# Designed miniproteins, single chains, part 12

Each design is a single chain, and the fold is of that chain. pLDDT is the mean over its residues in the fold that is shown.

## One batch from the design tools (miniprotein)

Design m412
Fold by ESMFold2-Fast:
Structure m412 (fold): chain A 68 residues (1-68)
Amino acid sequence: SFEDAVKYLKELEKKDPRIKVEIIGDDKIVIKTELSVEEQIALVLRLIGDFPDVEVKLKGNEIIVTRK
């Protein structure tokens, strides 16, 4: 669920200082990262695989997660 994605990403932010998570309203997450391109792609693929009820977009150094 979107709520499960929020919990996962907030825990990830606590473990990795290169990751910053911002919740916008109740339907959107913006992830700002200092990750390499390869690490960023791996995170996007993991989000798509683990949270099929959310939409994931990669925009430069930002990953955007929204409710479907």
Scores: mean pLDDT 82

Design m413
Fold by ESMFold2-Fast:
Structure m413 (fold): chain A 98 residues (1-98)
Amino acid sequence: MAEEAARYAAEAAKAAARGDAEEAGRYGVEAGRAGGDEEGAREAEEAARRGDAAEAGLAAGRAAEGAARNSSGEEALIAGTGAGVAYIGAGAARVAGL
């Protein structure tokens, strides 16, 4: 689950960097579900509905971070890395005005 949350968060970050709010939201929802973060999944879906690709990417990053907190060893490192990538991607989208 933690590895999947990280992978989905990374894909959400790529979509957010492209300004694709719908795709960022879809991957954000999957990251939230994989990380056990139902609230984060809802936040990603709501951000996508508003066309806010950066916020959808941030929600995915929070889900991966949550998965990392609930994991240990290698799984925690993988999930934490995914969260970092998602936050960077969402930040890039925000700076680009997306």
Scores: mean pLDDT 73

Design m414
Fold by ESMFold2-Fast:
Structure m414 (fold): chain A 72 residues (1-72)
Amino acid sequence: MEELKERVLEEAERVLELAVKMGKMSEEEAKEQLEELRKLLEKGELSEEEVEKALEHLRKLAKKLEEEMKKK
């Protein structure tokens, strides 16, 4: 579970960094969202299955944002 949580945080950080780089959100907003996600994972409110689904969703978002960035 811990390794899975770490991967979710890594992908979320990547998505947030891309969003900031593209001007879709501020660095402050990205930092707040990452901290909120970290706290949510730490509380253990999400099942392993939910964390895996979140990881897949974040990976898809990262790919979408990378494609959008290439268009600029």
Scores: mean pLDDT 77

Design m415
Fold by ESMFold2-Fast:
Structure m415 (fold): chain A 84 residues (1-84)
Amino acid sequence: APPLSELTVEEVEESEEARREAAEAAVERLRAELEALLASGDKELAAAALEKAEREAERTAEWLGSEELREEAQRIIEEARRRL
């Protein structure tokens, strides 16, 4: 069922929406950066960038308090590593 309980208080809704939007933007940015690196064909550069991206994503997820961002970022990074 769609979660509508968080839409009962505007202040809570705005705070949660802002964090979710930031998390989604971070995931999209990570995905685009990794795809560009993989497309470059430089596997060594891509591997180093993946390690840096993993640390940055973990830091961002902790800062935003988003477990979904952490899990999605890990999934994207693992997939990118498999493509190297």
Scores: mean pLDDT 72

Design m416
Fold by ESMFold2-Fast:
Structure m416 (fold): chain A 56 residues (1-56)
Amino acid sequence: SMEEERRKKAMELISETARYMGLGIKYLSEGDKEKAKEYFEKAQEYGDKAQELLLS
């Protein structure tokens, strides 16, 4: 169904959000604040897309 396809896409976007958050934390712990910021911004982007898809 369309709802199942939306949920599947949202889960993929949430998975990407979690992955980028993990990378951001990793680089922050390694002292690479610039890379950490880039990955946190990507996580926010994917999270926003997932939210839009789920709340539309």
Scores: mean pLDDT 87

Design m417
Fold by ESMFold2-Fast:
Structure m417 (fold): chain A 67 residues (1-67)
Amino acid sequence: ATDAEILAGVADIYLGIGNLALKQGDYEGAIRDYEKAIELYRQAGDSDGVEIAEKNLEEAKKKLKEA
């Protein structure tokens, strides 16, 4: 695997655990995991991954503000 493939794969894991946290109402946990996913997707050059993680991060932040 390339360095970019490894970084994107780890980012996918953080995106997944962030999604699980969001579904469970752990908005602070989801924010942390999505921020890590965004960082790793950016390092990988995965613009699609960044966009997905940023949209999910925005949702988690909105839900946290509404709590």
Scores: mean pLDDT 87

Design m419
Fold by ESMFold2-Fast:
Structure m419 (fold): chain A 64 residues (1-64)
Amino acid sequence: SEEERRRVREDAELAIKHARNLAKNPEYKETAVNIARSVAELMERAGDKETAERARQIADELEK
């Protein structure tokens, strides 16, 4: 349903935000990148290409 897709997208955006915060600590950088990559893959499979692309961009930024 549309409501379920919205909730999943909101959860994905929250996970991305958490990954960004986690990456501020160098010890968690790798974990943060992995979280963002996992979110991107999940959202791509779910058909939410926009959120998947955002998650990929953040993973790339955090990996630098």
Scores: mean pLDDT 85

Design m420
Fold by ESMFold2-Fast:
Structure m420 (fold): chain A 83 residues (1-83)
Amino acid sequence: MAAARFKAAVERASAKARAAGGTPLPAELTAEGELILASVDPTPDARAALGRFLDMVVAALENGEVPALPPGAPVAYLTLTEV
């Protein structure tokens, strides 16, 4: 459910950015967000923090903002849960 929501938010933000001549999210971010749901061994605190970060990223994208995201972050937080 939330993985589909994240994908939709990324697609909408990218389409909106392209229409406005802005910078879309990298293709690797979208592909990793959709394809990487694998096990990782995080602490419970790290898992909770990454879940909150994902929610913040989705909200920012839905508002037409591009959050500052470190490389690889989508892999990390999407491998913790089915969001």
Scores: mean pLDDT 48

Design m421
Fold by ESMFold2-Fast:
Structure m421 (fold): chain A 65 residues (1-65)
Amino acid sequence: MSDEELRQKIREMLARGELPELELLKEYTVLSLVKAGVDEEEARKALEKAKDNEEVQRLAVSLLT
């Protein structure tokens, strides 16, 4: 799945009031971090520790700093 397809899918789910699956949110976040210059393997390892949506967001912000 392309970065844009994944972003669009998540936006459509949120617009319908649906919460994305945790694994789908992690993949979307990894792709966003890679586009921002973070190494894919480092992003995946960091997000593997995330247990919920809030933790995914906190870890993603940490990797961008």
Scores: mean pLDDT 73

Design m422
Fold by ESMFold2-Fast:
Structure m422 (fold): chain A 62 residues (1-62)
Amino acid sequence: SLSDEEIAEALYLMIEAVYRRILRKQHPDLPEEEIERLARQYALETMRKSNPELAEKVEERL
C-alpha cells in the first residue's frame, strides 16, 4: 500500500508533468529551466488549492 507521502509525491509529479506539457505548447520560446520552474510553481499552487494536506507533505519532502 502507498503512504500519504508517496501518494502526495505521485500526484505532484503528475500535475507538474501536465503543466510542463501545457507551458511548452503555450510558450515554445521559453527555456526549459523556466518551463520547469513555472510547472513546479503551478503544480504546488494547484495542490494547495485542491489538497492542502497533501501539498504540505510534498513541501516537507522537497
Scores: mean pLDDT 84

Design m423
Fold by ESMFold2-Fast:
Structure m423 (fold): chain A 55 residues (1-55)
Amino acid sequence: SAMLDELGLRHQKVVAEVQAEVAARGGALSREEVHARLFEKVKEVEEEMEKKLAE
């Protein structure tokens, strides 16, 4: 269960990074586009961590 907690923190970092990037661009990207991109990154992190830790 501790692993899942740490995975959650990783997800939060990705979300915060994307939000900061959108703010810095002053709305150059649509929320929908940002959301789709975020999900792709989150998926990669989740699979990579699970594969390495769960094996």
Scores: mean pLDDT 71

Design m424
Fold by ESMFold2-Fast:
Structure m424 (fold): chain A 65 residues (1-65)
Amino acid sequence: MSDEELIARAEELVKEALELLKEGRIEEAQRLFDEAVRLLGQISPTMAAVGRAEAEREIERVKRE
């Protein structure tokens, strides 16, 4: 899988995870975020770290609201 395909798949997973968070399905959203971070990790550790930080922030935002 190319880097572009990995990024596109990760973006799709993030989009699905955000919709699940809106529905209150936090556990399922977290699984999709974890999968997206794993795919980004195939490109670089830095991209994985950034993706994980973004996912954690979105989950915390929903939990606080």
Scores: mean pLDDT 79

Design m425
Fold by ESMFold2-Fast:
Structure m425 (fold): chain A 76 residues (1-76)
Amino acid sequence: MFPLPELTPEQRRRLIEHEKRVNEQYKKDLEEAEKEASKIPDPAERERFLAVKQTAIELRKIGDLLDEEIRILQER
């Protein structure tokens, strides 16, 4: 709800770089999850595995993004 404080050019660059790293890792994690799922012969078990893995991957992405935002806010 509160607007983000005005960021310095250095802080903004750090956020952009962090976001790119997190997105790159997110893509790799999804690819690995799909590879692991392909080894599961039961379609229902495969679907459940993907749902659980995708949820965990999404939560980690959110956590990683928030961690850097919190650090930057603490510097203000």
Scores: mean pLDDT 78

Design m426
Fold by ESMFold2-Fast:
Structure m426 (fold): chain A 82 residues (1-82)
Amino acid sequence: SVKEIAIELLVVGAEFSVELAKRHIEEKAPKELIEKLIREAEEDIKVVKELLEENPDAPEKLKKQVEEAEKELKENKEKYEK
């Protein structure tokens, strides 16, 4: 369905936002930019999690992708904040 395709695209978008934040942390980008990218990744994850809760029939793979992205962001955020 169009709704499922939209959720899949948003999941991919959230994964991309997390990877972008991770790369900027690893490359020691300016603090302001890292903090902005972390906030954007957190918002993308939040939006996708809310959509998945509203759509319980969504493929299990999408739920796992979001859980992995959230875990990766948390680990990289902790690495940055140390």
Scores: mean pLDDT 87

Design m427
Fold by ESMFold2-Fast:
Structure m427 (fold): chain A 57 residues (1-57)
Amino acid sequence: MHMEREQQVRELYDKAVQAAKQGDVKKAQELADKAGELIGDPEQTQQLRQDVQETMS
């Protein structure tokens, strides 16, 4: 399987969104940062952080 990294990113992102919905801001940001590190793209990392912040609104 050649897209295992993408699957890991999605799993971390889902956990970040779930933590944000529960009000755990620190955990949500830590999980989003880990997903961004796996992506290796600063632009996508910023987008993930924004999506998590919007979920917390």
Scores: mean pLDDT 73

Design m428
Fold by ESMFold2-Fast:
Structure m428 (fold): chain A 77 residues (1-77)
Amino acid sequence: MTKKASDLLEKASKIARDSGKDKQSDLLEKASKYARNGDLNSAVRLIVDALHSGKLPKEAFDLVVQALDYLSQAMPP
């Protein structure tokens, strides 16, 4: 479900911000908005950009992985 992925990405964004990862936090927040709107391609691209921008805290990384699983389930076969 895109809503579940959006919720997970929003939580990951907050954890990233608390860890001083403001750029990654901004990217994950935008990814959350795209996921909520059903724009899976834009959401995935922003997640990839966030991961390439540096190391995320373990908790934020785990939430991003869970969000990607929900996004993959939302794609047609």
Scores: mean pLDDT 81

Design m429
Fold by ESMFold2-Fast:
Structure m429 (fold): chain A 73 residues (1-73)
Amino acid sequence: GPRDLLEEAERYIELAERALKDGNFEEAKKYAKEALRYAMKALREVPSDNPELVLRAIGLALRAIGLILDAEL
């Protein structure tokens, strides 16, 4: 369900942030792309009457995009 997809997105965000801190930019980009994929899947599955989950999915997608851009430096 969407909650499980959001938990996977958050896990990949944490892995990407750790990889960036360790200077592993290729691994960080890979994890950030997976986080974006899970956040976008969650957004598609969130019921329209649950704004909390919609905002959480959007927030995680934006964080993942930021991490992808940081890894491109």
Scores: mean pLDDT 86

Design m430
Fold by ESMFold2-Fast:
Structure m430 (fold): chain A 89 residues (1-89)
Amino acid sequence: ALDLSCLKNLSAEEVIARLQALADEKNTSLVVVGKDVILEVPAVSEGHQALADALKEHHGLNLSFLEAPNPAPGKTALTTEDINTALCA
């Protein structure tokens, strides 16, 4: 299970900035419209949903995932652990 308690130490702006940096590193897409955040992932897992729930609880952000199982050449897998490390490191 992911320890998401670190989200209390980040502002909503820092969370968005870290997710954007991670998306750039993994060559995936992040779209932000107000409180709605859409992140492209190769597959949606239970850990992704738990992260979405935690972000809504702690920051009021609506995180949703666009599943792209066949990413273009040069895109890498974006995992739940990558997201957790980006937000908690």
Scores: mean pLDDT 71

Design m431
Fold by ESMFold2-Fast:
Structure m431 (fold): chain A 66 residues (1-66)
Amino acid sequence: DEELLKKAREHIEKSREAIEKGNIPEAVKHLQEAIKYAKQIKDPEERIKLMNEIMELGKEIARKNR
């Protein structure tokens, strides 16, 4: 699970960087990859925390994509 956590966190960071650069399509791509890795995490507490962070990031992307 450490490798999956690391990959999900890397994609969350890349998504945030893309938002800061105004590149919403790239932010969405990285958000989708983060979701893919987060869903594979076996620890339910780690998975829930990470999915909540991803959900908040997704709401921010949706708000900016107007």
Scores: mean pLDDT 82

Design m432
Fold by ESMFold2-Fast:
Structure m432 (fold): chain A 50 residues (1-50)
Amino acid sequence: SSEQQRRQQLLEQLRETHRELKRAIEEGAPQEEIQELMRRMGQLGEQLNA
């Protein structure tokens, strides 16, 4: 269904962003980059709950 496709795409984006965030933290990326990734994760989470 369209709902299942939308949720799958959002979950894939969330998984990718989470992986990027974890790597950024582990590699000591700038705070600005970490904050942007955290913000993106929040937005994706909101879309999943909409």
Scores: mean pLDDT 84

Design m433
Fold by ESMFold2-Fast:
Structure m433 (fold): chain A 60 residues (1-60)
Amino acid sequence: SPAEAEARRHLAQGVAAWKAGNYEEASKHFRRAAEAYRRAGLPVQAENVEKFAEWLEKKA
């Protein structure tokens, strides 16, 4: 679905930012990925990505 594709794009951008040490940017992308996963009907994937974003926010 378009929403799932959007989620995967934000997930990839979040991973790239995380690898670069940009935890704030990474968490923003992961939160956008989680929202897109919820719209795609994938609540478990959304919750997992959201929890990871929350963990990164504590590091930023």
Scores: mean pLDDT 87

Design m434
Fold by ESMFold2-Fast:
Structure m434 (fold): chain A 51 residues (1-51)
Amino acid sequence: SAAEVAELVEQGAREALAGRQEEASTLFRQALRLGATPEQIVRAVSQLRAS
């Protein structure tokens, strides 16, 4: 679902910013398999970093 994809992207972005790159990579890969776009992932990381 779109909600599941968004949650995986958001969690992945949080892991990436916390320095947990392997966990972030796993979550992003799962999100991409469920229909996330690379642009959606980049946007989520950028938005969270700006906060």
Scores: mean pLDDT 85

Design m435
Fold by ESMFold2-Fast:
Structure m435 (fold): chain A 80 residues (1-80)
Amino acid sequence: MLEEARRVLEEMERRLRELVARGASPAELAAVFMETAERLAELDLGMSPEERAEFYRLLAEMLERLRAEHPEAVARMAAW
């Protein structure tokens, strides 16, 4: 379960980096989040508390990397 969630996060991070690199709109970024959200929610239902904690740590690290590399893109999404 956690390993599958990790792969989903890695794929989402890759897609978000590609979109940000080409100057994608907040709507395009949101579409990637929405597409991934249902998949991640389904995986979360099968996780232990320890796996869930690790998953949210990985998610936080990914978001922090994106914010550090592209603060303007994250700010645009927050203003939306």
Scores: mean pLDDT 71

Design m436
Fold by ESMFold2-Fast:
Structure m436 (fold): chain A 90 residues (1-90)
Amino acid sequence: SLALSPEEAETLLKGARDSIEKAREAYKQGKKNEAAVYLSAAGIYATLLDLSGDREGAAKVYRDIAEVYREMGDEETAKRFEKLAEELEK
């Protein structure tokens, strides 16, 4: 696994949070495709956190992504991201 410094891990977590916030803003404006792009970016941050050993951080990002998909009415995608978080919490 690629080892991260605490500062690098915090940078990835911030990037994920910023992407999730932008996804919510885009969705509120009716820009569903733009929201999906930001959620994909958040998913990349979560994957990098997981590969770097920050499983707790990755799980939190996946749960936040799931919440936004649920807010968008996409229960199937929300459940997929919740399962990713659950696997990291084992």
Scores: mean pLDDT 87

Design m437
Fold by ESMFold2-Fast:
Structure m437 (fold): chain A 64 residues (1-64)
Amino acid sequence: TFDLANELAQAIAAGDKERVRELAERFEKIVKENPDDKVALFSLALAYEFLGDKEKAEEYRKKM
């Protein structure tokens, strides 16, 4: 999970919206299998905040 979180941080820093969307889908699959994965939940909140989806970002923050 940490390696994927580092990839997300790099994609956000680069402004790569397409890559952030791809990584968000991968984190959603991780959270579906491991609902208590706080790194994945936090990463999804950051990804959706960057993409402008504040409602989804808040949903994942509440699950932490």
Scores: mean pLDDT 83

Design m438
Fold by ESMFold2-Fast:
Structure m438 (fold): chain A 65 residues (1-65)
Amino acid sequence: MLAEEAREIARKIAEEYGLTPEQTEELADRVGRVALALAESGASKEQVMETAEQVARRLAEEILA
């Protein structure tokens, strides 16, 4: 499912940023919810995945700030 693929993207990005396991799961949950909402709104798989990467990077930076 798209939401699960988005969560995996978020976990990979969290690892790149050096997030803790707890922060990684929080990021994955948030990104998964965004991906699900976009898919339900009719966004393509490509749009969902691109947005998931952008949101994951933004949120990871916010968690570290």
Scores: mean pLDDT 83

Design m439
Fold by ESMFold2-Fast:
Structure m439 (fold): chain A 64 residues (1-64)
Amino acid sequence: KKKEALENAAELAVRRLLAQHGRVTDEEIDKLAEQLAKTFGISKEEARDIVRKALERERARMAA
């Protein structure tokens, strides 16, 4: 299943935004979700959940 590639793509995109801007806005989450949904052929809602989980994981990683 493409789940691993999708999760990796979301993590890399979130990591880049955090490194560049220090934060990820709701608008950026929505835009990333739309791009991932198109690329991986999933719903935008599923992509939003994956992006949000990736953001939470990156925040936890930086805090650890």
Scores: mean pLDDT 78

Design m440
Fold by ESMFold2-Fast:
Structure m440 (fold): chain A 68 residues (1-68)
Amino acid sequence: KEAERDRALADAYYQHGIELLKKGNYEEAAQAFRKAAEYFRRAGDVETAEHYRSLAEKAEKLYKEKKK
């Protein structure tokens, strides 16, 4: 029950992060992906959580490289 809720929240944050990436809001996208990773980890899906943590890091790097 709790894991299902955490996965739903993780998916919502992931979708939000993708929309932010498309708009060029890399910093906010990185934060959204970090939230998704946290909720996937709480749901017991550690591998998916690490994948989204990696996406957050890449989004943050894009923000710093483009200074926008």
Scores: mean pLDDT 80

Design m441
Fold by ESMFold2-Fast:
Structure m441 (fold): chain A 71 residues (1-71)
Amino acid sequence: LSELEKKILKFLLENADKGYVSVREIAEKLGVSVPTVRRAAKRLVDKGLIEEVAPGRYRLTKKGAEEALKL
């Protein structure tokens, strides 16, 4: 995982009590652009670590939560 991908997984783990986190919230929290987050999120979806529940809205999969706990 890239450093940005790890930070996204940690942020989603910290917000796991929410149904999802928006791409804008991730971008604001991490201080990166929305397109940068979308590219990293696409890679995390491709790896099965997060899922896009609605356009620009992401949550951890079970696999993603297990991986985030190791970071």
Scores: mean pLDDT 88

Design m442
Fold by ESMFold2-Fast:
Structure m442 (fold): chain A 60 residues (1-60)
Amino acid sequence: SAAVAARAAANRAAGAAHFAALDAEHQEILREVAEKLRRIGDGIDAAIAAGKPISEARAL
């Protein structure tokens, strides 16, 4: 549903904002983690839009 997709997008945005607030000395490692989480979020969004189980997004 559109509500579920909106919540997933909001969670990704909150994660990115939290990352930006952290110490710059750790940003390189945290960026890699954030990129992986963003990819997972994109896969979940795609699965929701297609009406597929979230488990199909796990290959990302």
Scores: mean pLDDT 74

Design m443
Fold by ESMFold2-Fast:
Structure m443 (fold): chain A 72 residues (1-72)
Amino acid sequence: MAEEERESHRLVFEYFYAKYLLELKENGDMTEQEARDRAAAEAHRYLAQHGVLSPEEREKLKKEIEEYKKKI
């Protein structure tokens, strides 16, 4: 279903974006826009390799995203 694919893409993007924002906070060697662009590229690559996430995988990513956001 196209919505499940879009939700998978959004979650993978948010995961990488939060990760890169944390790296930006710690290292200061990239802009927020660069972090966003890198996250978008990683999300496309990840979904090309792994496909649509299962409900369990989506739940795990949501928890990891929340943990990264707490550190930013």
Scores: mean pLDDT 78

Design m444
Fold by ESMFold2-Fast:
Structure m444 (fold): chain A 117 residues (1-117)
Amino acid sequence: MVTVVESGGGTFKEGSSVRLSASVSGLDFSKALVSWLRQKPGELLELIASISADGKKTLYAEEVKGRATISVDYANSTAYLDLKDLKVEDTATYYSLVVGEDGVLAIGEGTKLTVVA
């Protein structure tokens, strides 16, 4: 069974920075596609960042472009989302979606980020 556990949320001041982490177990992480999604209060899930299985290609949503960095630590099976210059509008629950080489999909329960003015 694949398990994803997100962490790093909490309450942060506008203009600060945060690192969100997703610990992954139960698959070959070096061959997995990793994406970060978020759900703002009352809104749909949105894709904000992804990194290809080979780590060579990244994609960012326009709203976070230039502020977000997705990275992977293959040795520790951990994905990161670094988000700088936090805005009140970044308040959301953040999820990591992992797609294994065999097409298995796994998503965690999320980590809640609250940004206050």
Scores: mean pLDDT 87

Design m445
Fold by ESMFold2-Fast:
Structure m445 (fold): chain A 88 residues (1-88)
Amino acid sequence: SVEETRRIAENAVKIVEENPTDDVDIGVALLALTVAYISAKKEGDKESLRIVAEGAERMAEILEQAGRTDDAAVFRSLAEDARKAAEK
């Protein structure tokens, strides 16, 4: 589970790094990381939740640098939710 979450997060970050202005690629990355978040939260997997938070925060930084402010805010919200869930 933790290894799967790490691979999902790494792949999602790579997609956004390669195409930070492509709406479809941003959407695919968000969907993948959101599914990982839901799974980790349901399982109470705090380590996976931390990985999701780190990945989402990294993607938000990339998107902000690319001028995708609204998309960055969505990833920032996911990072906050994942961090809060990891503390429970």
Scores: mean pLDDT 86

Design m446
Fold by ESMFold2-Fast:
Structure m446 (fold): chain A 88 residues (1-88)
Amino acid sequence: RPTAEEMVEELRALFDALRAAGATPEQIGDALREKVLEYVREHPDLTDEEIDVLVGAYAALLHQAGFPDDEVERRRAELRDEIRKARA
């Protein structure tokens, strides 16, 4: 399977492609969230440390998309809850 680092590179490539296509910050955020959840569902062997790397990359890319700090933290917490549910 891809490493967490390779998954982060794929998230960044997706971010760059969406920005180049003129996607809104909301569309970018939703696409990145869906991609992280896909990785978690497809790779149940991901460690908590690797998930932290993915969630950290997600938050950093939301900042680059133009989300304010409070919205990034809210979306990060929401993604962590969704990941917890996906792994149950």
Scores: mean pLDDT 86

Design m447
Fold by ESMFold2-Fast:
Structure m447 (fold): chain A 68 residues (1-68)
Amino acid sequence: MKEEGEKLIEDLERVARSLAQYDPEAAARIRELTEKARKYLENGDFEKVKELIEEAYRLARESLLRRR
């Protein structure tokens, strides 16, 4: 679980980095969520990590739709 959570957070950090050029506000929000998720992951709160990851993916998807 922790290893899987770490991988998902890393993937979201990459997404935020890619979005920073086109949607810096969405990129900043995703970065905040991933940083918060890392803290919960370190504390073993996997339910919170899942919530934050899902929210970050939702923001990334919405940003992609707005790019058009």
Scores: mean pLDDT 79

Design m448
Fold by ESMFold2-Fast:
Structure m448 (fold): chain A 80 residues (1-80)
Amino acid sequence: MSPEEAAEAARRGGELLLSPDPAAVREGLALVLAAAATGDPEAARAAARAAGEAGRTPYPEGGRAAAEANAAALAAGGEG
């Protein structure tokens, strides 16, 4: 995955994590986790931002997924 694709995946994943649809939340989590896993600092920062925004969701499943994504993104972005 290119850095540009990873940043776009994080953005798309964040939008999906705000969905009331569990299938969309699952897809969104996978996209944000994939972006965080690239090792690219910009992709990790985009993933952290997307997860943080998604954490404001009123849907409990989305909130749990956003917390998991945020933890993964912070772990990836903290390695300087």
Scores: mean pLDDT 76

Design m449
Fold by ESMFold2-Fast:
Structure m449 (fold): chain A 68 residues (1-68)
Amino acid sequence: GASTDLDNAESFLKSNPNVEVTRVGDTTITATVHATPEKQIALVLQLLGEYPNLKVTLVGDTITLSAV
């Protein structure tokens, strides 16, 4: 479910040295991506494919993932 996807997404993002991950309660992850715009977009597409139960948004260099 979305909660399990969120926990798995957090672990995945924390394994990336270019990503700073913050968990906000039980429903939201905020990830700051220190990479090129092309790499940021590639990461968003990967997250959308791997975790379809999560809402993914990119604003600037910050990706926000939320359980729906």
Scores: mean pLDDT 82

